# Designs tried in a protein design run: designed miniproteins, single chains, continued (3). Part 33

Each design is a single chain, and the fold is of that chain. pLDDT is the mean over its residues in the fold that is shown.

## One batch from the design tools (miniprotein)

Design m9134
Fold by ESMFold2-Fast:
Structure m9134 (fold): chain A 101 residues (1-101)
Amino acid sequence: AIANAPLRYVLVGLGEDGRIVGEEVFRADSLEEAVRKAEPIVEEYRERGVAGVGAVFAPADTPDEELRAAARRYAEAVAAGDLEAARAILEENLARVRAAV
């Protein structure tokens, strides 16, 4: 199950225009651990006045560069108002995680 799989996460803080204003990468061995690790990052983003927080995730062995590139593509799609492209990026992440678990 995804909830108990070791995953890499990128939390991105998005401005009102969907541009990335903050970006953090971490690993978690469960969804519960991911939430605990995300809490201080989300609070930092709130202090910066972000309009929203997005999450992109992948198998634990995914390189940081690849994960950051996925997060940037997601933010760019949101900034462009292209919700279909944003959904496709998240669906690709989910499919990759399901294949690895």
Scores: mean pLDDT 72

Design m9135
Fold by ESMFold2-Fast:
Structure m9135 (fold): chain A 90 residues (1-90)
Amino acid sequence: GPVVLTEEERIKRDEEVVKEARAFLESNPDADTPETRLAMRRLADAIRNLAKKEGNQEAIRHASEALRAVDAGDFDTAREHLDKALEILK
């Protein structure tokens, strides 16, 4: 479309995605649903985008491992890697 997000607008969107996905996952800690998979993938992608801006290779690695775990249906491993990536990005 004719609308293009600026780099700052993309970062703000990714920060909002992190906030919303975290709230969903914290409210649904034991859920193994398509909505949980989608929230985890969105959170991991947003973390990777934010970590790339910071040059934080460890956070990028954990977010990428979380995506692999989600694709494998290993939601416990995905949560561990997402939590670790978020801790690193503080």
Scores: mean pLDDT 81

Design m9136
Fold by ESMFold2-Fast:
Parts: structure tokens; sequence; C-alpha cells
Structure m9136 (fold): chain A 87 residues (1-87)
């Protein structure tokens, strides 16, 4: 479906750090699908928050933050692909 393809496009753009493409693709989603994606964003952020808090506490390097951002982006991309397969 067109909606499933848009979710896959967002997932790929996230993995490539193409945030402009993520923003544009997100804006093109239906309100119902945007709500489902927002729920996934909330769940993934909550899951990774303790790891970000630990990096902050120990004064981690920008590279360590980027590695955690990439790990979170991969989990987010996987959940978007799972949502796409359900459509």
Amino acid sequence: SEEAEKLREIAEALLNRDYQKVKEAMASLSPELREKVAEIIREVREKYQPEFDELEKRGATPEEYLELVDKMARDFAEKLRELAESL
C-alpha cells in the first residue's frame, strides 16, 4: 500500500540520517497513521531514555551519543517496518 511504502521510506531515511526526508514523509502521512507513528516514537524514546541518562551522567563523548542515536534509530526503523507489514 502507499501508506506502507511511506513508512518504509521513513525507516530508510532515519537509518541514513536524512532528517529532511523523514520530516517530509511524516508530513505526508494520514492523521491516523501519524498517531500510530507518534506512539512508536514515544515507546522507543522511553526504552532508550535510561541509556541516554547514563551517557549524560558520565559526560560521554559526542561519538557515544551518536552511536546510541543510531541504535535507537535502528529500533525505530524496525518498528516502522513491522507497522508497514501490518497494513
Scores: mean pLDDT 85

Design m9137
Fold by ESMFold2-Fast:
Structure m9137 (fold): chain A 68 residues (1-68)
Amino acid sequence: TSSYRDRRNSVNDRGYNVSRTHNPTDFSDYVGRSSRYSNRFNDFLNNGDFSSADSVYNNHVNFVNGVS
C-alpha cells in the first residue's frame, strides 16, 4: 500500500542522490540495478506476495547502504 510505496520511494531517492554524485558509469549501473529491485518489489506486492516483497525491499536497502 502507500506505506510500502513511500518506503520504496525513499530508498530509491536516497540511492539516486548518492549515486548521481559519482561518475556516469557507476551511476548508470546503480540506476539499472535499483530499477530491477523496484520492479521486483512491485511485482510481488501486486501478486499479494508480501513475504517476497519484504525480502526484495530488504535486499534493496542493503544494496543502497552498500553504495556510499
Scores: mean pLDDT 66

Design m9138
Fold by ESMFold2-Fast:
Structure m9138 (fold): chain A 109 residues (1-109)
Amino acid sequence: MTEEEVVAAVAEQTQGRVVAEKRTGENRVYVFEMDAGGVVGLAISSPDPEQIEAAEKEAWRLAREAAARLGLTDHTLTLMLAERRLNAAGEEVLVPREGWGVDLSGVAA
């Protein structure tokens, strides 16, 4: 699954839209505002632990900023983590990571 496909799928499943994004090297962070009220952060990184931690912290920061603007509490925040991996064909794909909720990828968190 490509970055563009993941972003489009999250937007469609949440009935939401991208309200913030940040690029830092190979790390990507997207924040989605849901029509029903709520905020979803998506952090994409390499499998390197330092890059995972950096992307996760940035996604949380941007999601909290968006939630504060909307008057929402931390309980309405959801984070999704994805890692850049190579598939069997040698193409770069995004793989969901455990621990931060992947409800919007069709997996219950």
Scores: mean pLDDT 70

Design m9139
Fold by ESMFold2-Fast:
Structure m9139 (fold): chain A 86 residues (1-86)
Amino acid sequence: SMELKEHIIKAVEQAIKELEQLIERARKENVPQEVIDVLEELLEKAKETKERLEKATDEEIEPIVNEFLQTVKELLEPYAEELAPL
C-alpha cells in the first residue's frame, strides 16, 4: 500500500538523521576511525535504500528492506561492543 511505503520511507529518513547525529558524536568522542568509517558506509547504504524505496513497486519493498537489514547486521555486528556506549 502507499501508506506502508510512505511509513517505511519516513522510518529510513529518521534513521538517516539519527545516524548522522551518531557519527558526529562518535567523531567528538574520539571513537576509532574504523568504527566511524563503518557508520559512514551504513549512512550511504541507508541513503541508497531510501532512493530505491522511492522508486519501488509494492512487490519490491520487502526485498529492499530485507537486503538493507542484512547489510546493517553485517556491517555493525563486528563493532557491536564499541557501538554499545554510543
Scores: mean pLDDT 84

Design m9140
Fold by ESMFold2-Fast:
Structure m9140 (fold): chain A 80 residues (1-80)
Amino acid sequence: SELDQLLAQIRELEAQLQAVGDQIAADPNNKAALQQAKALLEQLTELIVRYLELQGKLELAEQVRAYSERALAALDERIA
């Protein structure tokens, strides 16, 4: 199903983000790792929002998008 495919993709991106998180923990000023974390978080957000929208959880999807926008803005400050 579309939901099963989205969930599989979400889990894969979460694993990738966790690995990049380990790199950032070792070197918090690693701009390459921060940029990679940003790209992964953007992709993960779109998949989670789609997953929630397909279940009719529109309010939660909006909340996730808003939270992600704030997290991405904070990450952009660290990259700059």
Scores: mean pLDDT 89

Design m9141
Fold by ESMFold2-Fast:
Structure m9141 (fold): chain A 72 residues (1-72)
Amino acid sequence: MMKQIEAKGKAEGTPSISEETLKQMAEAVAQNAAEVVRIEGLDEFKLKATGPAKPADTPEYTATLEGEAKVV
């Protein structure tokens, strides 16, 4: 789930997402946590969007990454 990825980033700086924490979160999703996002399954993908290349193609995956990084 995209919330899963967000939680991973926030685990380092839960209370205040600093620029560094945001970069770490973005890095985690792009480098590794992408699979976690898809396993959780986006509302649109119904937990079936499990695939190695899916993270980049998954709109929610990028939405989660951009949403968090874009917010701050």
Scores: mean pLDDT 38

Design m9142
Fold by ESMFold2-Fast:
Structure m9142 (fold): chain A 70 residues (1-70)
Amino acid sequence: MDLQKQQQEQSEGQQVAVETNKVGNKLKEKYKDDPEKVKEIEKLTYETNELASKDVKKGKEKLKELKDKL
C-alpha cells in the first residue's frame, strides 16, 4: 500500500493538466489584445504541464499562480 495513492497522484497530474489548459485558454482570451502576453501565457501553460508530469505538487502550485492571473 498504496497503489491507490500512486494512482490518485497520477490522476491528480492529469486533472492539473486539464485545468491548466482551461485556465491558459481563459487567460489568452482575457489578454487576446496583447500578443506578447498571450505568448507568455502559452509558455507558462506548457511549463506548468511539464512540471505537473514530473512533480504533481509543484504543478499544482504553478497552476495556482496561473489562476491568480485571472
Scores: mean pLDDT 76

Design m9143
Fold by ESMFold2-Fast:
Structure m9143 (fold): chain A 90 residues (1-90)
Amino acid sequence: SANDVKLEVEIEDGVDQVELAAFKTVAPNLSDEEKKKEYEELIAKLQARIAQLKAQRAAHADNPEVVATIDAAIATYQADIAKLQAELAK
């Protein structure tokens, strides 16, 4: 249902934000090689989340409110990936 999709999106966002906050705390103490690996792994996780959300979007294409919620979540993950890629490109 629409409520189930919204709950799934909110739970996924919460988990990813906790992982990002934890990583930001540890990152200053990592070597350059360790930082690169952690950034690459986190980018891969976020890309996997976007793929799952795109599948959910397709399944709920007839519900514009659900589509809008999923599109907002995808935009958030894409912004997080862009930030991580910018850090990796230093």
Scores: mean pLDDT 70

Design m9144
Fold by ESMFold2-Fast:
Structure m9144 (fold): chain A 65 residues (1-65)
Amino acid sequence: MLRLAQVEAEIMLTAIKFGKEVEIEEEGNEVTVRLAENDPELIEAMEKIKEKAEELGIKLRIEVS
């Protein structure tokens, strides 16, 4: 779906901008982003994406390993 693809693209672009790799899982209208490290700035950026995703009807879950 277009909305899901937009959310995933923004997640990937943000991860690249921070020089970090993330794992993305999708299930229906839910997306899970797994971060390898507890990086507060990256987490804050992902939380902003979560706000946008919720506006589009997509649930974003952020996990730190």
Scores: mean pLDDT 79

Design m9145
Fold by ESMFold2-Fast:
Structure m9145 (fold): chain A 101 residues (1-101)
Amino acid sequence: SAVEILRKEGNDLAVLVFEAIIARDVLAGKKPDETEYKAAVNMIRRYVKLGKPEKAVALYEALVKNGVKPDAETLRNIAEAYEQLGKVDEAEKYRKEAEKL
């Protein structure tokens, strides 16, 4: 139904707004908690899907600088971002690092 579609779209928009706020705060130097870390990783994945690899890499670098240790999923998403940037050697490095976790 139209009402169910609108509720889902409204919830999806609220999640996207939350993820964007967390990405902004992480880029500003905030160390995320576990929920905020998941939101930041979702935004990295979204940037990769949208063909915005520079934004994905910037958010990843901010997470690492703010004391976050990357998990295998985050490293795989960053490998894909580096492939989109044409940095094949960097992409290979991050893929291999993800496989070791």
Scores: mean pLDDT 82

Design m9146
Fold by ESMFold2-Fast:
Structure m9146 (fold): chain A 77 residues (1-77)
Amino acid sequence: DELIKKFVEAIKNGDLETARKLLLEIASTKDSNLIRKLAQEVNKLDAAPQLRALEIVKEIGGEFAKKFELAYLGELK
């Protein structure tokens, strides 16, 4: 939860370098519940910060991006 909160604040403040580092840290946990919470919080953002968050997810890629996309579409169990 704290990682997601810090990520959201970084995105809102335009601190994309901190946002990338925090998102990579979230990705490294491989925690599907944390990824689901992240996707839910990203979906609540205004259009511009939401698009920036989605771009960083794509940059990280891999299993993290796949799980995030499933959660974002409401398809992650």
Scores: mean pLDDT 82

Design m9147
Fold by ESMFold2-Fast:
Structure m9147 (fold): chain A 63 residues (1-63)
Amino acid sequence: SAATLAKLKEIVDRYQEAKENKDKEGLEEQRKELEELLATEDLSPLLRAGVETLIKDIDAEIA
């Protein structure tokens, strides 16, 4: 949906900012937002895979 895509864009924008600034707290907050999106939204398989990949990328940045 348009609302889901807008929400994801907002999360991605904040993730990019946190990644550039090495803001671990910001990365953890965006990870939480992505997990919530997976739990609350009926995502297409492709969109779900994309969100899961972003979570893995954040986990790598935090580690």
Scores: mean pLDDT 82

Design m9148
Fold by ESMFold2-Fast:
Structure m9148 (fold): chain A 67 residues (1-67)
Amino acid sequence: IEEVVEEIKKLAEEDLEKAIRLLEDEATRLIAQGRYDEARELAEKVIEAFKDNKELVETAKRILESL
């Protein structure tokens, strides 16, 4: 989870669209595997790390709502 958050951080600086896609893809993968606790942790860490980035926060909130 920490490694994914760091990759999202790097991508968000250069390509926000790719950062959002990485978040969505990883969350979808975790949910598909029944790893709901890890998907929740990922979304919560993204909200904490990117509180000033509206697009990433809204995407993470949407993930939490789907759980």
Scores: mean pLDDT 81

Design m9149
Fold by ESMFold2-Fast:
Structure m9149 (fold): chain A 80 residues (1-80)
Amino acid sequence: IAARAVEILERALAHIDDDAVLQAARDELAALARHSEDPEVRALLEQGLAGITAALAGDRAAGAAALQAAVAALRALLAA
């Protein structure tokens, strides 16, 4: 789940100005959050979802910052 979430979040971050990519990433992350057993991973997925929501609402900078933070935290979990 965490590795897949990083791929989805990195794709969203790479295409932060593409609403279609952001909407697809939001749907995929929402599905992963529902199936996450780890509450820490789920919280990071929810932060990623909030970032995508901010970007879709027109705040691309806030969205990108939130996505970068979520990716960094998920990668730290994967490295442990």
Scores: mean pLDDT 80

Design m9150
Fold by ESMFold2-Fast:
Structure m9150 (fold): chain A 92 residues (1-92)
Amino acid sequence: RQQLLQQLTQALLDFSRLESDKLGLSDQQRQQRLQQSQKRSQSTASWPLDHQQQLLDAYQRSTDMLRNGEPVSRAVSHLVGEEIRVIGDLLD
């Protein structure tokens, strides 16, 4: 319920921060990305719980990839692919 949405929001923010750190982005660019992540999290509040869980799993895995030293491009590609899949399933 509420805990899953909070975990998803945190996962989006954690990924955004770590990606921005790896890319060496400016403070302004980092803040813009954090705001985008918050908006994305808010848009998922109406999603079925199973789709929220799938998105959470995707963000957590992509964040782990970054923490394990994998390239940002690979982590982003994985995340985008999973988001497209989850949104596709939701719109079906």
Scores: mean pLDDT 81

Design m9151
Fold by ESMFold2-Fast:
Structure m9151 (fold): chain A 77 residues (1-77)
Amino acid sequence: MEKLKEVGKLLLELVEAEKKGDVEKAQEIRKKLTELMDKYKEVSEKVAEIMGELMKKNNYESTLDLLEEVGKELVKL
């Protein structure tokens, strides 16, 4: 549960960094996300589940919009 909220927060921070063009911060956040997803398989599985459910309900204009919605759903847990 706590690690899922952490991933959600990092996804929202990644989206904000990408929108601002902060390449260095975006790279740092991606590294943290990769480390969490690789270390905790249960977190990776839950993220995939939420992403799949959102993709069924919505047609996203960009990958960034999808990531923002995944992040919002994870922080609500």
Scores: mean pLDDT 80

Design m9152
Fold by ESMFold2-Fast:
Structure m9152 (fold): chain A 92 residues (1-92)
Amino acid sequence: MLREAAEEVRRLLEEAIKELEKLKEEVKEKAPKAAKAAEEAIKELEELRENAEAVVAEAVAAGVAPEEFVEGVRRALEDTIKMIKELAEKEL
């Protein structure tokens, strides 16, 4: 259960990093501020990916169910990508 949650969090982070890298390449000439935001987000997500097991363990120790934590991560990643896309649209 805890290992499965950590693995799912890593998978979600890897997918988000790939989407942000793609978005960064698409917008880097037309929306440099959005490209910069994507680059910064990628760095933060890579750090979280490296520490995913510890982060999940801390959340569970604090009383958060593994499934709830995974769902929270999914929503946060979706919101981050949406925010950067909206920033890019405003720069264009």
Scores: mean pLDDT 84

Design m9153
Fold by ESMFold2-Fast:
Structure m9153 (fold): chain A 73 residues (1-73)
Amino acid sequence: SIEEKLKEFEEELKKMTEEVIKSEKPAVAFAAMSVRAVGMTFEMELEYPEKSEEITKRGNELLEKARKEVDEA
């Protein structure tokens, strides 16, 4: 379901965010993570086109949360 895919996406972003925070170059690592996150969002939108707006909104919220966590670390 879309709910399961979004949960998996959130869990993957959390793991990537933790690795970015531990990186010697967090800004560069975050940029790489952002590209991957956009790709994952696009894949979900291809599978659930009727939910594309919801997926995009959720993806943006999670990336903003991740950016804040990296900046505050």
Scores: mean pLDDT 82

Design m9154
Fold by ESMFold2-Fast:
Structure m9154 (fold): chain A 55 residues (1-55)
Amino acid sequence: MVPPAPALSPETAEAAGETAAKLRGIGDSLDAALARGEFKAPYVEQPPVPAIQAP
């Protein structure tokens, strides 16, 4: 399907690529932190409280 909106500018497309690369790096860093055992807290201990959206 042909996109109805104006095409992405090269700067926007490049920014999207850079964001993907940055997310990859964050995932790599998070994986390393998990390997070191930085995250082991029981999330079930704290019940999720529904927040009322601000008007």
Scores: mean pLDDT 63

Design m9155
Fold by ESMFold2-Fast:
Structure m9155 (fold): chain A 95 residues (1-95)
Amino acid sequence: SLTPEQRQQLLNELHLITVSMLDKVMKSKTTEEIKQAYIEGAEKIVEVFKKLAPDSPLTKQLEDLLQQMKNAKTMKELLDVLDKFNDVVLETLAS
């Protein structure tokens, strides 16, 4: 489990990554650029979880979902996996 300090660090990092990711998505001109922005954002989130909670089952689940996002062949498939990824992140932040 995360210490209070690690949880605060996680929240700060997630905020910065999410804001940066959404800015890139909003400025994207093609479907491919949008897909790349989401995947890059998810990769950064996984890296934070691996540093703060490497032994967490939720971290392993995020790694598996990231791999599914990278293997997605359509935007619809990517967004479906992204929804599951976001649910796992929110579950980790819930008390």
Scores: mean pLDDT 86

Design m9156
Fold by ESMFold2-Fast:
Structure m9156 (fold): chain A 73 residues (1-73)
Amino acid sequence: MRYASAEELLKGIEEAVKKAVEAARNGDWSTAARYLAAAGIFIAASYLNGDEETAEKGRKLYEEAVAEIERLR
């Protein structure tokens, strides 16, 4: 089963977490939550594809974004 290439998934994670943080900075918490959910889906797809390195990089980006968003509350 293939969802996307490892490069496409990592790029998707990077873009999603960036947009989540930007939304949170603007006080748009619902948009921030939706982008975090999208990043989580890409991370899950990376694990399911067997792209463990991509999944691990994505997980770290996700954790950093969550920490930044929590700092903005």
Scores: mean pLDDT 81

Design m9157
Fold by ESMFold2-Fast:
Structure m9157 (fold): chain A 89 residues (1-89)
Amino acid sequence: SELLEEARKLVEEIDEILEEASKLLEQPLSDEERAELIRLMNELLRQKSRLSRMIANPEAFSEEEKRRAIEEAKRVIEEGKRLLERIKK
């Protein structure tokens, strides 16, 4: 399924962002930046959990539910990338 292939790629992208965020947490950050990064990581883990369940049992999810999960994950990933770029500057 094209949607499942997209979901697998998004899980890999989430893992890359989580690794990058984890490395940033090792650097000196403001309390606000640290809190934002932790909130992002928690949201990414939520998205990863949903996508992983969908990949493990695709028949339990409608095509509409799969599309919504993919669109929500993409949105959180883009927000995460913007946050990481902002903190790195």
Scores: mean pLDDT 89

Design m9158
Fold by ESMFold2-Fast:
Structure m9158 (fold): chain A 88 residues (1-88)
Amino acid sequence: SNQEIIEAIKAGDYEKAAELEIELARRYVAEARRALAAGDLQSALRYATQAVFYARRAYELDPERARPVLEEAEAELDRVLAAVEAAA
């Protein structure tokens, strides 16, 4: 949760903060994929944007561990944006 991330940062546990943000980013990627499959482009865009946000924050704390989820989140946002463009 966001509260657990804040507590980890307050404690100076940046490794734990990065891990929690990676987990949250992965959850948002999964939600974006479900929304996209359901044709809910608004929710897909919201979830994909959140995934990139948390993946980028994790990358600032731990680039090596966060790189795979950042690449996955950015790819999912690109897929959602392509679907939004195709629907216009």
Scores: mean pLDDT 89

Design m9159
Fold by ESMFold2-Fast:
Structure m9159 (fold): chain A 75 residues (1-75)
Amino acid sequence: MKSLAEELYEALKAGGSKLTLEEVTAALRRAIAEDRDPAEVLAARIPGLSVAQARELLQAPSLEEMKRLAKEYLG
């Protein structure tokens, strides 16, 4: 099973994001360390992505749905 960071990276890459796996992992780790909403940390890192859209990506039930949402929001 892929980690959340790996799945999120693959989805964002499919949507045209230039974020690396290391940047995605760092954003999720920062959210945990600071007890912050990971959707807020991700939205701050990705131009054009809203907090609500980042939350939908994180709540996606599958990698394929996450890729679909990333393409919709970033494409």
Scores: mean pLDDT 80

Design m9160
Fold by ESMFold2-Fast:
Structure m9160 (fold): chain A 111 residues (1-111)
Amino acid sequence: SEEAKELIEEAIKLGKEGIEALEKAIEAAEAGDVERLIGNAIRVIGIVEELLRIAERLEELGLEEAAELIRELAEALQEALRAILEGRLEEAKELLEKAKEILKKLEELAK
């Protein structure tokens, strides 16, 4: 399905952007840069919302495995952001690595 392929490619792009935003949020938190932290947090929230919408559409199309991986990615990004906002930066870094591994699985599925 062309629609399914485009949705998976968009999810991969959003996942990469979410990981980058979280890396910048961690750097901002470590530096005490509240403005940069808030900006990257808002970006992550928007990316999570878009990923969950894509996952729902893929599930409707019968692509359960892709939908599940995208939900797991969204959850990892959301949990990492929560950890950052609560000052749990080491846990946030571990959740970021988890998000990277899920993204890698999604990229393999897209081949």
Scores: mean pLDDT 91

Design m9161
Fold by ESMFold2-Fast:
Structure m9161 (fold): chain A 69 residues (1-69)
Amino acid sequence: SADEVIAAIARQEAAELAAQGRLREAADTLVKASKHVSEELRAELLREAARLYEAAGDTERARQLFKEA
């Protein structure tokens, strides 16, 4: 489905950014993609983004995304 393609592309881009140490940008990519997918897939992308924000030291943003997911 289109949602699965959007999520796959976002996850690949986020993985490449994370490999470069660009953890906040990786998380931002997943948050942006979450707005264009189904509720179930949105929750998954938000949890993945929250973990990346935690790794980046953005604990408050991570906490908010875990609550939203």
Scores: mean pLDDT 88

Design m9162
Fold by ESMFold2-Fast:
Structure m9162 (fold): chain A 70 residues (1-70)
Amino acid sequence: NVLKQAEKIYEQMLETFRYVASLVSPDKARQFFERMLERFKEIAEKLGVDQSTIDEMVERFRREAEEVLA
């Protein structure tokens, strides 16, 4: 199931972001996040996840990243 694979990747990337955010400045963490987010979108599109679901996951990812940095 492609959606389950995308959710797994999302969880792993969010965990990685939390770790990186603990080690670097907020500005550096935001730069890392933007690169990671582009990679996530590419992977999800390649897996065949529909665009509306990708857009929802991206919005959720951005919200969770801001909470990590708050």
Scores: mean pLDDT 87

Design m9163
Fold by ESMFold2-Fast:
Structure m9163 (fold): chain A 95 residues (1-95)
Amino acid sequence: MEELKLAAYGAKALLKAIEAREAGLPTEEVLKLAQETFEELLKKNEELSKEEALEIVREGLRAALEYRLKLNPDTPEEDVAAAERRMEEFLAKLE
């Protein structure tokens, strides 16, 4: 229950950070926020597994990317692919 509340907070904070930035693909700053969210999830929830925290961050990053694309539908496919690759590389480092 507390885990779901914190997960929702983390995802919402990450999405809001994307909204507050210029319409652009995920930056190093967004990835840093995602890492901080991951670390905070693990630190504050002793019962939460690393795998569960990773999935919460993955969902947050996907939601942020989808929101960014809604704001700029003309984003080049190359840039979208690059953003998805950066996201997966970042998540792989957390495993």
Scores: mean pLDDT 67

Design m9164
Fold by ESMFold2-Fast:
Structure m9164 (fold): chain A 68 residues (1-68)
Amino acid sequence: SPEVEALKAAAERMLEIARKAVEDPSTSKEEQELILDSGEQMVDRLEPHDPEFAERLRKELEELRKKI
């Protein structure tokens, strides 16, 4: 559905924002955690529609969380 495709595109963009935030020393730990939490919330919303895509994103967010 176009709604699911839009959510998937938004989730990919959130993942890129999370990667940059984790690598940016000017981004606070609190802000990094909030960005990752937002990403995980999008993964939860995607899981019933595309579980394989959601699982990939979840693993990438988990790897980023280990760095903060």
Scores: mean pLDDT 86

Design m9165
Fold by ESMFold2-Fast:
Structure m9165 (fold): chain A 56 residues (1-56)
Amino acid sequence: MTKEEIVEKLNNNTDYTKDPIDDKYLDLKTVKAFEYKGKTYPLHEKSYKLAKKLLE
C-alpha cells in the first residue's frame, strides 16, 4: 500500500465504526489513535504502524 493510497483512505473515511485502512470493524482491544492533519483516526495496530511509517 502506497502513501497516496493511505492518504486517500483517511480523507474519504465516512464510516467511523471501521478502520479506514484495513476496512474492518474496530476491535477496541487493538485500536490506537492516529493523528493526521488535526484529525484523530482510530486504527488497528497494523494500520497504525503502516500509517506512522508512511506519513511520519
Scores: mean pLDDT 78

Design m9166
Fold by ESMFold2-Fast:
Structure m9166 (fold): chain A 65 residues (1-65)
Amino acid sequence: SLGRQGAALFRRLVREEGLSPAEAAARTAAVLGIAPSPERQAILRDIANKLREIGDEFEAELKAG
C-alpha cells in the first residue's frame, strides 16, 4: 500500500540518513506526491500507524544487536 511504502521510506530516512522524524515525514509526503486533501490525512494516519511498528522493530534490533 502507499502507506506501507511511505513507512519504509521514512524508516530509511530516519535510520540510514539520520533525518529527524519531522523532516523524514515531510520528505516522505513530498516523494509520494501527497497533495493536501482528506485522502492525504488518511495516508498520513496509515503511515503513522506503521511508524509505531517500525519503532518496535528498532527497539528489537537494538536489543538483538
Scores: mean pLDDT 67

Design m9167
Fold by ESMFold2-Fast:
Order: structure tokens, then C-alpha cells, then sequence
Structure m9167 (fold): chain A 69 residues (1-69)
């Protein structure tokens, strides 16, 4: 579905991200796409994006994103 494709694209964008700003932009974009294209509530979209981010980035990058937020 569109939801699974958006989350898969997000995981690839997060793995390719070269800065915290790029990662945040990818996550924000994915939230908007989930709300607009899949009809998810903003809070549900954010939860899915955070979960996907945890899966996509290695432990070192994951800690950097969490500390930056």
C-alpha cells in the first residue's frame, strides 16, 4: 500500500542521510505523506515514522538523532 511504500522510502532516506537536518526533513516529509496519502492521524503518522527511524539507522546514528531531539 501507499503506507508501506512511504515507510520503505523513509528508511532508505534515513540510511542515506548525511546530517541530522536531512534526517528530520525525511521524517517530517513522511509524516505529511502518511497523513495526506494514507489518511492517518498526525500522531499515528509520527509514531510510525519514529518506529521506522529506529529500524533504519544504526545505533550510533540513532543515538545522534535522539540526542539532537
Amino acid sequence: SAREQILADLRERLRAARSVAQARQAMDDAVQRLVTQSGLAPEEARRLVIEAAGEAIDGEHGLALVRAD
Scores: mean pLDDT 74

Design m9168
Fold by ESMFold2-Fast:
Structure m9168 (fold): chain A 103 residues (1-103)
Amino acid sequence: MVVPLTEEQKQELVDLFKQEAEELLSKVPEELKDKVKEEIDKALAKLEQATTVEEVLEVVGELRNKLFDLVDTLPPSQESQNAKLAVSEMTQKMIDRLEQLIS
């Protein structure tokens, strides 16, 4: 279903994304920070160009998958599990906000 976003709804999603991205970067292992920041910057650029709910969900889903792949390059550890949890929390907050805005 193609649901268009208003400029106001899009700005709220961009602002939330920027806030949550800074929090995520503080929780990611040092060795992944540069790669995670690169994927965040790419996702932000795509999000700023998004015009529909479906495009936002695609951007958020792609970011989640790419960040999980990056974390999976690390040996299994509590730190890698915590990083995956932080990614899941960020992406879920984006989805929850999107659902709130379109309801």
Scores: mean pLDDT 86

